# Designed miniproteins, single chains, continued (2): the designs that were tried, part 42

Each design is a single chain, and the fold is of that chain. pLDDT is the mean over its residues in the fold that is shown.

## One batch from the design tools (miniprotein)

Design m5528
Fold by ESMFold2-Fast:
Structure m5528 (fold): chain A 78 residues (1-78)
Amino acid sequence: AMDEETVRLLREINEASNKKDTAGIQKLVDQAEKQKHYMAAAVGYMVLGRIYEEQGDLESAKEYYEKAKRALELAEKA
């Protein structure tokens, strides 16, 4: 089960994603990592990767997808 804070972060990441607010998503991901909410961080990184891929920035997209994978690995260990 997800804790209340992870659910809140995921909701805020989804809202920022709908607005294509990459700075807002990055700030939420930074908060998630600092608090060790790695599932929320992973989702935020995947969203950033998708946005950069849609813009044709494949190098930034790849970096964010790799960060998402690492965050998922940390979430599984927590």
Scores: mean pLDDT 85

Design m5529
Fold by ESMFold2-Fast:
Structure m5529 (fold): chain A 100 residues (1-100)
Amino acid sequence: AKKLLEEAAEILEEAAKEAEKLGAKELAEELRGAAELLREAAKDPLNATLMTAALLSLVGVWILSQLPSVPKEASELAKEAAERARELALEAIKEVEKAQ
């Protein structure tokens, strides 16, 4: 569970750096925020509040990526990163449920 959440955070951190290079500063900040929540959830994967906050932050990334002011390349990058992070977070939840 921890490794999957850390990997999800790293994916979002890499996406944030690329989005910032493309001029999508607000999107990069949202991606970094989501990564931080995933890192916090990785420290305590049984904390439902932190996990819910992390999952909701990925929805925020997706919404922000849809704004007309966001470059298409940054939008596509952020959507791909958020989807990959979501898949890893859901797998982490399944591992936590099986370990109980």
Scores: mean pLDDT 82

Design m5530
Fold by ESMFold2-Fast:
Structure m5530 (fold): chain A 50 residues (1-50)
Amino acid sequence: SEERERERRKRLEELYELALKDPKKAGEILGVDPNNKEQVLSRIRFLQRL
């Protein structure tokens, strides 16, 4: 459980970095509007809070 949570957080961090460089690709992975960078970043931040 703890190990899986750490891996999940690392994946979200990598996804956030991807969203800064390529928000369209990150948006497609998340299933949100890939043309809206703010929405993509907001979605990742929301997931990081969970």
Scores: mean pLDDT 79

Design m5531
Fold by ESMFold2-Fast:
Structure m5531 (fold): chain A 57 residues (1-57)
Amino acid sequence: AIEELEERIKKNPNDAEAWAKLGQIYLDKGDIEKAKEYYQKALSIDPNNEYAKYLLE
């Protein structure tokens, strides 16, 4: 859920997986701009983040 991912980020702002998952949720909602922001944050933290790479294929 979004709330759980937001809590993960609040505890650890460098949780690249949580940022990538938020990106996917907003993409599913049709909020492309928010999805792009979250994916960019995930990749800026961890360029080798498997989840972000998978979703950006």
Scores: mean pLDDT 75

Design m5532
Fold by ESMFold2-Fast:
Structure m5532 (fold): chain A 55 residues (1-55)
Amino acid sequence: MPSGIVPSLSEEAQKKIDEINEEAKKKLSKAKTEAERNQILREMLQRQDAVVAEE
C-alpha cells in the first residue's frame, strides 16, 4: 500500500473504498464469464477513483 495516499484520503474515503471492494468481490463470485468479471473490476476501479477524487 503506497503510504503517499494516506494523507490525501479521509478515513471515510478509505471505508468507502473498502465497501466498493467488498461489493465487487460479491459480484465477482456471481460472475459467469470473463467479460462480466472484467466489467465488475472496471466499475470497481471507477468507483474507487471517484471516491479518491472527491475524498
Scores: mean pLDDT 75

Design m5533
Fold by ESMFold2-Fast:
Structure m5533 (fold): chain A 80 residues (1-80)
Amino acid sequence: GEEVRERMLEGARKLEESGAPPEAVDLLRSLAEGRIPDSATLEQLELAEEAVRRNERLSEEEKRMMLAALRGARAHLEAS
């Protein structure tokens, strides 16, 4: 479990360094900690997904972990 958290936090840092939107970075950091913010929206999730997919500094493993976390968050919001 800790390896996923560490890789997601590293990936979020790379996104921030690359100038990704702060909302996308903050969401991914929350997801790395196992938390879905109460303020999270589908628009914010889509923004984060696009930022992850387009970033050339992220490893394939980091992208897979981040996109998996975003899919889980999306399912949670759609079920609410």
Scores: mean pLDDT 82

Design m5534
Fold by ESMFold2-Fast:
Structure m5534 (fold): chain A 99 residues (1-99)
Amino acid sequence: SEEEKRKELVELAREFMRIAYRALKENPNLTPEQKKELIELATEVSDILANLDKMSLEEAAQRLIDIAERARKIFEQAGLTDFVEEVKKIIEKLREILK
């Protein structure tokens, strides 16, 4: 149901924010630019959650996929393989919501 998919979307968004926060806390060698971009991505996710009632589930899921893909590229550039794998799992689950 759409209600169940919406709850899953919120959980995935929160999981993404936890991953981003953990990456910032545990990886002091991230460049200042990478840190700023990760903070901006977490802020964009927070904005999606605040405005969920104003957008379709499909729009919210697609925006979160785009954010997660940008985070994946940052983690790949930084050599953070475990964080890449965690973000890929979130992307896969978000794509399932769009089916």
Scores: mean pLDDT 89

Design m5535
Fold by ESMFold2-Fast:
Structure m5535 (fold): chain A 70 residues (1-70)
Amino acid sequence: LEEELAELERRAAEILAEIAKKDPEKAREFALRFQQAVADASKEPTDEEAKKKAVEEVSKVIEEAEAYLK
């Protein structure tokens, strides 16, 4: 799970860098949403269900950011 989150964070960093080249304000909005989802995943380390939901939320933010670039 943590390894999966790290992979998603790496993807998000790449996508956010591309968005920042076009619109740094939009990149900041996505970064804040992404940070919030990751923080929520970290609050309850023993709750696997909460971690799965947080991973899904992080993935959703990445998908929306990718859609913005298209």
Scores: mean pLDDT 74

Design m5536
Fold by ESMFold2-Fast:
Structure m5536 (fold): chain A 100 residues (1-100)
Amino acid sequence: MEHHERLVAALRRELDAAFEKHGLTPEQREIARRLLDAIVSGAPEDEIIALINELVKRGVPLVGLPSFLLFMAILLGKVPEAAEEQQRINEALGIPLPPP
């Protein structure tokens, strides 16, 4: 079974739900979809960083999006330290670690 295609479809569905929740404009949604596609296709780290900077420049702070984008980057091996960074942020905000 094509786990990759199902995963990509599920992540695009989650991204669309995030767009509705956070009231993103069509232009902002397009840039976010380009970032997801770049992560999924295995684009170089510098290209992914450039797309993240474009989202910030267009007024879409990553903190305003669900952590699924960060989870996607970790899952695809593009940002291996992202999990540790998210954990540090959660600890700073007093969010308890999820049980195993």
Scores: mean pLDDT 60

Design m5537
Fold by ESMFold2-Fast:
Formats: structure tokens, C-alpha cells, sequence
Structure m5537 (fold): chain A 59 residues (1-59)
């Protein structure tokens, strides 16, 4: 359980890093704002799913 939670937390950290990278690309004008916003929304949904999974494991 603890090892699985640690793995999920590591996955969330990776997705947050990717999200920050995409936001930086948007700020630099290297990606369409529309495309960046869509990708960020998809990452936020995945992060929310992983957080829900961690809550289930902590129950």
C-alpha cells in the first residue's frame, strides 16, 4: 500500500512537471494557447484521478 502510494505520488509529480513545461511553452509562444490549455486540462483530469486513487488507498 505505502509503495503503491509512493508510486502514484511520483506519477503526479511527473505530470505536474509536464504541466509546468507546457505552461512555459505557451508563455514563450512555442505552442498555441488553445492546445496548451487543452493538454493542461487533460493532465489535471489525470492528476485528479491519481489523487482519488491515493485517497482510496489511505481509507
Amino acid sequence: RDAEIARLEAEIARLEELKAYIQRLRDLGLIRPEDADQLIAELDEEIARLRAKIRELRA
Scores: mean pLDDT 84

Design m5538
Fold by ESMFold2-Fast:
Structure m5538 (fold): chain A 73 residues (1-73)
Amino acid sequence: KEELEKILEEIEKVLDPETAEQVRDLFNKAYELKDKDPSKAASYATAGALLVVSTGNEDAAKLAREAIRLIDE
């Protein structure tokens, strides 16, 4: 969880605040659901990743890939 939080903080530095908040909410929901509802967790993680990709920010896209790997653990 601490590693995910650090990645989300790095995403906040490279994205606008509104988009960063949406990404944070989606990845946090994915993490909370990963053991209870893996299918719903995957949906939230996918939504977060697509939102990041839509910004065109390559640094944020790299960070989103790291967040997804942590959620898959």
Scores: mean pLDDT 80

Design m5539
Fold by ESMFold2-Fast:
Structure m5539 (fold): chain A 56 residues (1-56)
Amino acid sequence: SAEGEAAARRAGEAAAPFGPAASRTAEWHVRQAGLELGPEAAREAAENAERSARAA
């Protein structure tokens, strides 16, 4: 879905300062959450990733 893909990109952007492997892992995790649990889960996972990146 477009919403799930947007959420995955947000997570990757948030993780980018920690390196390309971290960015890819964050994108994969959020995309997977969206596929398994739906777009709301993808959005929540992305918000959590953004919050964690700011706290690090």
Scores: mean pLDDT 81

Design m5540
Fold by ESMFold2-Fast:
Structure m5540 (fold): chain A 63 residues (1-63)
Amino acid sequence: AAVEAAFAAADKDGDGKLSFEEVAEALGLTSEEDKRLFRTLDSDGDGYLDFAEFRRLYAYVSR
């Protein structure tokens, strides 16, 4: 799926987690609203999204 391809392309480290910078590059995010959404989906507060959290953000941005 497109979301899986975007995640794989952004995951430079292959660790299964994406930083905001990697997500912003993959999805073209530039707004403060997008950054707030990232933080809301970051349930661990570690500054990274796993695939499930990334999929939720992707669904929001692709609307």
Scores: mean pLDDT 73

Design m5541
Fold by ESMFold2-Fast:
Structure m5541 (fold): chain A 101 residues (1-101)
Amino acid sequence: SMKEELEKMIELLKKFYDEVIRAIKEGRTLDEIREIADRFLEEAKKNLSPELVEKFESIVRDFLARIEEARAAGKTRDEIIEDLKFFYDSVIKALKKKLEE
């Protein structure tokens, strides 16, 4: 069902977010973080409808852009993590609202 697929997408985004934050804390490169993103995009393609895959890909692309821009601006790891947390919280809130209604 659409609601079950949306719930799977939310859980996949939570796992993606956790791995990305850990990678940033460990000082991993943007290319290594892109490899994490590629794994989650393949998982999304196996478990979600094409419409939700497109939405998932868009959100992942926004995460990667934010990391790249923040690093280019010379932000610290803690500042990047804080910025990503605000973005992630907003995304999850919007998806949960769609799930509930």
Scores: mean pLDDT 87

Design m5542
Fold by ESMFold2-Fast:
Structure m5542 (fold): chain A 92 residues (1-92)
Amino acid sequence: GPIARQGAEYARKRAEEAGAKATGEVRGNTVTITAEGADVKVQAGALAGAVAAELAGAEASVKVEGDTTTVTVEGKSPEVAGRGAREVGKGL
């Protein structure tokens, strides 16, 4: 829904402002943010944001592979996933 897309877009924009090339995808109750060219600062921000997303009621995981950081946010609804993704963006 609109909330999930807004959360994904906010997180994508924040990752790009931090110097990464980012994408945000929404699939059902899951938002996936992928940041390419992510430095240690983006990785640390993604981890902090994932914790904040969990405090907002979502389930969040962070995967780091080389210079690519992927954050997956899953909620009981698209709205919860979107709010969690926004918290990830605030960490970035």
Scores: mean pLDDT 84

Design m5543
Fold by ESMFold2-Fast:
Structure m5543 (fold): chain A 99 residues (1-99)
Amino acid sequence: MKEEKEKLAEQVLKTFEKYAKELEALGYPELAEKVRELGRLLAEAIKKAETPEELRKLASLYTAAALLMIAVLQEPTDENIENATEALEEMIEEVEELL
């Protein structure tokens, strides 16, 4: 379990750093920073997770955030950026409650 958690945490950090760089290239540095912050918090929460239920919740949050980022990067409209920013802020709060 520990080795799997460390691998998942590393994957989360790498994936979200990639999304953040792509967002910066598109001119959205503020959203990019929120993506990095969520990635850091998710990675830490994954490492601290003690039960399979906690890991499943964190994996679901990671999947939801990744799908949101893919959608935004495919159609980077002002509306999609604003909606993504709000959704990421809510996800950050949810992960902080788990820490």
Scores: mean pLDDT 84

Design m5544
Fold by ESMFold2-Fast:
Formats: C-alpha cells, sequence, structure tokens
Structure m5544 (fold): chain A 68 residues (1-68)
C-alpha cells in the first residue's frame, strides 16, 4: 500500500510537470487515499513522512502547471 502510494505520488509529479494537470490531480487523489489506508494499517511515521513529502511536491507541481 505505502509503496503504491509513493509510486502514484511520483507519477502525479511527472504528469503535472508534463502539463497534464487533470491526470496529476487524479493520481494525487489516489496516492492520498492509499496513504490514509496505509496509516490505518500501521505504517510507520517515517514511511508516512516520505510519502507526504512526495504528495507535497505533487501539489506544488500541479499548482505551478495550473499557473501556466
Amino acid sequence: MLEEAKRLAEEAIRAAKEGDVERGKELLSQALKLLVDAVENGASPEQVREVLGLIKEAKEAIKKAEEE
């Protein structure tokens, strides 16, 4: 679950950087849902922090793409 959340967040960053804002938002939404599921299943704070960092980067990339 957490590895999948990480992968989706990385894909969201890539999609946003390519200008595909809608795909970036969809992937980010999926990553957030999987992160919540991972937390409920006992993911460590360190692992959660790593994925949250990627989610933050994805949000920033999406915002930047929307401003273009």
Scores: mean pLDDT 81

Design m5545
Fold by ESMFold2-Fast:
Structure m5545 (fold): chain A 110 residues (1-110)
Amino acid sequence: MAVARLAAGRGGAGAGAGAAGGDPTRKPASENEERAARAAELATRAAELIEDEEVAAEVLRLTREGVEAALAGDLEKAKEKLEEAARLAEEAGEEEAARLLREAARIAGE
């Protein structure tokens, strides 16, 4: 899929200004959304610790797919995607990022 341009547009810190901090949630909707949000928080933090930009980009991509799976209630797929991201970080020597991603996978799969 040639969707890299959409992902690149989301990569900008200013793309979601205000929505990310001002009024992010008016009413907690569901347990799946809360779980996905916590997993996304840990995985995003892990990605920013990764020095290799290619690995960081792939981790963010897998995190996005995992979060979307968690929101859809597909906890098995969410866990799988986040564990794959953790494995990539570990192979890149980013042990702290890999640890955070494994924790995110645990939250998403539970």
Scores: mean pLDDT 70

Design m5546
Fold by ESMFold2-Fast:
Structure m5546 (fold): chain A 70 residues (1-70)
Amino acid sequence: SVRDLSNEEWRAIADYAVEELGVDPDKLERALTRLHIEDLTSKEEIIAVLKEEGLTEEQAEVIAERLLAA
C-alpha cells in the first residue's frame, strides 16, 4: 500500500512529479496526503484521487504506477 513507502521513496516520487511532469507542488501535497490517509491500494483509486486534486490524467497515471512499484 502507499503507506508502506519510505520517506525517501515518497520524496523521490514527489520530486519526479514536480520536476519532470510539471505537477503543482501544492496540488501534489494535498493529493499525497489524501492517499496516505485513505490508504488506497488500487491504481484506479489512486488515479481518481490525484485527478480530483487537479492533476491531469497522464500525470496521475505515471505517479500511480510509481507509487505502486515502490
Scores: mean pLDDT 80

Design m5547
Fold by ESMFold2-Fast:
Structure m5547 (fold): chain A 55 residues (1-55)
Amino acid sequence: ATPEEVAANLLAALLRYKAEGWSVEELDRMVKTAEAAGLLTPEQAEAVRDAIRAA
């Protein structure tokens, strides 16, 4: 999978979790974990975090 596919799939999953009542802080930690693991670039991680906060 491309980093763009990983970012899109992660965002879709995290938006579902937000709708289910997960906190933004918990979702932010999941994004940071994926960035630390090298699955996302810093730019992609920030875009996902911004999208979660805006939703």
Scores: mean pLDDT 81

Design m5548
Fold by ESMFold2-Fast:
Structure m5548 (fold): chain A 89 residues (1-89)
Amino acid sequence: SPEELMEEARKLAAQGKYDEAIELFRKAVEQASGEERVRALIELANIYFLKGKYDEAIKVAEEALKLYPDDQRVKALLNTIKYNKKIKE
């Protein structure tokens, strides 16, 4: 299930295995819909952000915002990623 994939991905991320975590979060996104898909996209964006992959993180967060345009969690995450990208420029 998407939830089981997300749980395994979180465990891998906690071990610093970000690329393996990304693969499982992507599978969760593919299998999930609605709120579960938004949660999977938020977690996927966070892993890209932790890797310093700001453009990938932004793209994934924008995909979540496209599904739920008024979601404050996604808006806050997107603002944080964009701010960090700007500081490094």
Scores: mean pLDDT 86

Design m5549
Fold by ESMFold2-Fast:
Structure m5549 (fold): chain A 65 residues (1-65)
Amino acid sequence: SEEIETEARVALLLIQGVIAEKYGDYETALKYYEEALRLNRASPVPDPETIAILEEKIKELKEKL
């Protein structure tokens, strides 16, 4: 379903963000995490654990930028 597809997209964005962080591309990582957060919040069934993880990662990255 579209919901499952959205969850998969959020997971892929998280992976891309982690990869960007590993290579020191904090600006790109921030963009991936912000998009993942936006999609998760817009989902009919938002995942609160993923939201919490994304919020923490975004906060940490903003402190590094």
Scores: mean pLDDT 83

Design m5550
Fold by ESMFold2-Fast:
Structure m5550 (fold): chain A 68 residues (1-68)
Amino acid sequence: SEIEELKKKLEELEKEAIRALAKGDLDTAVQLMEEAIKVAEKLKELGYEEAEEIIRGLRKGIDTVKSL
């Protein structure tokens, strides 16, 4: 399903963002988290209720990284 494909893409983007953070590549991490938010917004449009919490977490994460 489209929901399952988007969930997989979201998981991959989150893993890539974690790897970027581990390398100290903060600009890449923010870009990946912003892409993850776009994927989560598509999930929200499709009625995936958990998407709102995911978007909130990602936005908080970006704020934290930008405050470093």
Scores: mean pLDDT 87

Design m5551
Fold by ESMFold2-Fast:
Structure m5551 (fold): chain A 61 residues (1-61)
Amino acid sequence: SAVISLVARHEFSEEEIAELRRLLEAGDGEGVKALLESLGRTFDSVEAAVAHARRIVAASE
């Protein structure tokens, strides 16, 4: 998504964080990027999306 939406701020529900964690544990970087992009975020690479997801999961620990 090229549109920045208010919906993209603080958008991670407990279920979404759990799904990100499962994708990270599975090594599915493309799935991580796709999930985050479905929530209105954009990334230059799979690696950038994975790094962002790891930060979100770490903040929930």
Scores: mean pLDDT 71

Design m5552
Fold by ESMFold2-Fast:
Structure m5552 (fold): chain A 89 residues (1-89)
Amino acid sequence: SLEELIENLKRREQLERDFIAGVAELTAAVLRQILKNTPLSEEQKKKLEDIIAKLEELANRARRGEITPEQAVEELKKLVDEANKILEE
């Protein structure tokens, strides 16, 4: 039925969101290891802690289906770019 097709498509979209959430969670975990094991300024540490919190919130929003996969990718990309800029300071 058309209803079954729509439900299957929704499940596929949620799998995409869950995958992006997993990437965000892994990125946050990597940044936590950098904070623990790398000599960084107090300003860099605070900025990275903010990025980690935003990555974890992005993952939660994605898993809840509160954001589209496309929006989740765009936000993830921005947070990764911001983290890289902080680490290059």
Scores: mean pLDDT 89

Design m5553
Fold by ESMFold2-Fast:
Structure m5553 (fold): chain A 80 residues (1-80)
Amino acid sequence: NLLQVSLDSLSGVKTAATSEGDEKTKEAAEKAKKKVIESGGDPEVSLKSLQEVKKVAEENGGSKTKKAADIGIQKVQQAS
């Protein structure tokens, strides 16, 4: 289920961002989750949302948050 994989991936990024005090990536992940849910797990929306969250993580986050975003992108690509 691509929807569940996408939501789990974004939750993983949110958890990592919370552990590293990265409020911007945490907020970006929550907004991305809303977009993914509203799209019904559309593959293009799911992938783009994770890529946008990765960009925020690269600008603001630590190593764990960036790694979580990369893993999420890979999982969504494999599930698509």
Scores: mean pLDDT 82

Design m5554
Fold by ESMFold2-Fast:
Structure m5554 (fold): chain A 102 residues (1-102)
Amino acid sequence: DPERERRLEEARQRFLENIPSLIEQLKDVEEKSLEELFEEMEEAEKNNNQAELTRAVSSLILNALRGKLSPEEIEEAIELLKRLNFPEEIIKGLELLLELKK
């Protein structure tokens, strides 16, 4: 689909232009495995610690942006965030990252 390819390329260009700003905001976030990120998110949710939950989600997004997560791992992350009732904006962000990797 030429129209889909064009939209993905435009989204990729916008994404690349914003990466330095996103990385600067998330620069203190460590590279972690998907399992570690899931454990941190579940623990933060159990503790009702919004700051830790936000940090864990930021770490997940940063690892996805660095290309450290496979498409399958991003799909698993989306399902976990849906299960934890995360805001749609965060879920849509990961869905966009998934589309850009396909």
Scores: mean pLDDT 65

Design m5555
Fold by ESMFold2-Fast:
Structure m5555 (fold): chain A 63 residues (1-63)
Amino acid sequence: GEIEEILKQMEEVGKKVAEGLGKLFGAEATAEVELVDETTAKVTITVGDLKLVFTVDLAALLA
């Protein structure tokens, strides 16, 4: 469905952001996106010892 496509795009963007941050900080970087409910996604970006966790309101993104 549309949510699946949005999650896929978010994962691709997250990978690019993680790659850029990894180069900037000289550390290994990863990005994960997971659906925690019908309209909320959780994004985790890890760069070395730095961990960024935030939630995305998918309903607001579609408005």
Scores: mean pLDDT 77

Design m5556
Fold by ESMFold2-Fast:
Structure m5556 (fold): chain A 50 residues (1-50)
Amino acid sequence: GRMWGGKLLLRAGHSVRTTARALGYPSQATFSREFTRVYGVSPREYRERV
């Protein structure tokens, strides 16, 4: 689904803003809310995983 593409782009080092735009979300905030609802972590937290 679309959120799988979000994970892939974030894992590849793209910013949250760039990822939101690439997936057709109207704003970074809208993408972040949906990502957090689906995965239980924010896109920023997901990018910061080590």
Scores: mean pLDDT 78

Design m5557
Fold by ESMFold2-Fast:
Structure m5557 (fold): chain A 77 residues (1-77)
Amino acid sequence: MLTPKDFKPGDTFTVLGVDLENEELLVEANGRVGRIPYSQLIIEPVTSLKDIKPGDVFRVEDIVTLDGVEKLVVEKL
């Protein structure tokens, strides 16, 4: 499992797959392949999990803590 701590602003990740049952993305980032929960992403523009597809690229803009939970603010490229 990838977590916000595995990223820094300016990093990009590419979607390899979408797991709708577990609400997770399978991604490749910085030479690693792993899953990231959709709930840990704040996507700009707002993008629902069902509208994310393999080949989509996201850039990490910021890492924020909301009510004790770390989340990635990401831009869909």
Scores: mean pLDDT 83

Design m5558
Fold by ESMFold2-Fast:
Structure m5558 (fold): chain A 72 residues (1-72)
Amino acid sequence: AKRRAAEVAREAAARSTGAVAASLRAAAERIARPSTSPEAAAELLRSAADLLAAAGDEEGARALREAAEEIE
């Protein structure tokens, strides 16, 4: 689950620019870490989804929220 979630976050980062892309890349790296709990990974995905929604990427936000639900 975490590997797929990190991949979805990386895909969203590739479609974004600037601070949003940087935040999404950081979230993907943290999600992929073995030490990151499922709860923390889900929170990172939801925060990243909120950033995408604010940037107008509603489809990307939806995908990240679905990935968060799959973890927990």
Scores: mean pLDDT 78

Design m5559
Fold by ESMFold2-Fast:
Structure m5559 (fold): chain A 68 residues (1-68)
Amino acid sequence: MSFDEILQELMARVRELMDDPSLSPEEQLQRAVDYTEELARELGLSPEERELLLQAVTHAVRDLQARR
């Protein structure tokens, strides 16, 4: 799986989490972070790649929360 494919999958997951009315903003962020960390671990990503994914996901969640 390419980095772009991983990022697109994470962005789809973030949107799904943002559409869940049972989750608080903090829970949405935590679940997105947890999913990113688990995926990075399973794929054996480098520390640099993991950091880039985590930063991208965190920024996406915060941007969506700011518009909510």
Scores: mean pLDDT 78

Design m5560
Fold by ESMFold2-Fast:
Structure m5560 (fold): chain A 94 residues (1-94)
Amino acid sequence: SVDQHMAQIRALRDASTDPRVRQFGDMLITRIRQMQSMTPDQQRSDYQQQQIRIRIVRDMFQDYPPSDRNLLDQIISTSVQAMDQIIQQSQRQS
C-alpha cells in the first residue's frame, strides 16, 4: 500500500544523520500525499516533474558519503514505487 511505502520512507529517513536526507524524505512523503488527491492527468504531470527533480537531487548528492547516497537512492526508489502505485490505481478506477 501507499501507506506502507511512506512508512518505509520514514524508516530510511530516520536511519540518516544528515538533515538534508531527512528533509528530502519528508518532502517526498508530502508530495505522495498531495498526489493521492490529484486527477490522473495531474498525477502524470506531477510524476514527470518529480522525475526531473530526482535527477537534480541525484546530481547534488553524488559527492555524499556512500551510506547517505544509498539511503537517498532507497528513499527515491520507494517513492517512485508509491507514485507508480497511485497512478496504476487511478487508471483502474477510470
Scores: mean pLDDT 81

Design m5561
Fold by ESMFold2-Fast:
Structure m5561 (fold): chain A 81 residues (1-81)
Amino acid sequence: MSAEERALLAELRKLPAFPLFTGALSFVNNGKEDVITKKMLQRIKESLGDRLPAVRDFVLKGEPAVQAARIEALFERIEAV
């Protein structure tokens, strides 16, 4: 993990919706995408705002192809809300 990635993670941890975002990632990783509600997606979108593309790139860099596709679907749902 680079110094820039560590700085981004430290900033994200200050956001009120960061636990909701990490919870959504946990649901995706456990095949429970149906548990993720529109209200959760809205709160994540509002909290991440213009950081959303940088967060997407950061999360996807560390993931195997199968998990990357599922996480991309989550980000598409966040952007569509």
Scores: mean pLDDT 76

Design m5562
Fold by ESMFold2-Fast:
Structure m5562 (fold): chain A 60 residues (1-60)
Amino acid sequence: DEEELRRKLEEEERKKKKIIELMEKAVELSKKAKESDEETRKKYLKELQEIQKEIAKLLE
């Protein structure tokens, strides 16, 4: 059914958009971490780790 294939492609597109958003957040957090004090840096690195795990789950 061609309609079923189309809906699957739309779902994949939504996942790709979410991954892109998460990657953008990861880049931003990485930059902030480099410019932050030690305490704030640790918080940003934790957020980065969580984002990386979310991206990994979405890719699998």
Scores: mean pLDDT 81

Design m5563
Fold by ESMFold2-Fast:
Structure m5563 (fold): chain A 56 residues (1-56)
Amino acid sequence: GLEEALAELRRLAEEGRSGGARAAAGMSYQDAVAGKMTAEEARQALEGARRVEEEA
């Protein structure tokens, strides 16, 4: 759900292997907490940030 996606976004923002992944996760986390994202959009943003980390 949204809470799980937020926890993973925050974790990736703090502990991600690449600076790009950390930045993407941090921005998405802030937008989701501000109510600018649905749970589905937060999950998609998490997958995008994870892809950036894998490509780094």
Scores: mean pLDDT 78

Design m5564
Fold by ESMFold2-Fast:
Structure m5564 (fold): chain A 64 residues (1-64)
Amino acid sequence: GSAAARAAGAAAGVSPRRGEGIGRMVNDGLSPAVAAQAARLIGGVELSPEQARAAGDALRAAGG
């Protein structure tokens, strides 16, 4: 939901839509490092593995 997307975006320091996408990648089994690399290479978003993990954790906690 939009609340889960906002939580993921806030945790990663990105837009809600990007945070939700990155969080889903991490929660679907992609490593935070690989999710962060995908965000940089495809989306042009500078993101650390810690921020990718935070997005996944926030998305799960919000119950999207």
Scores: mean pLDDT 81

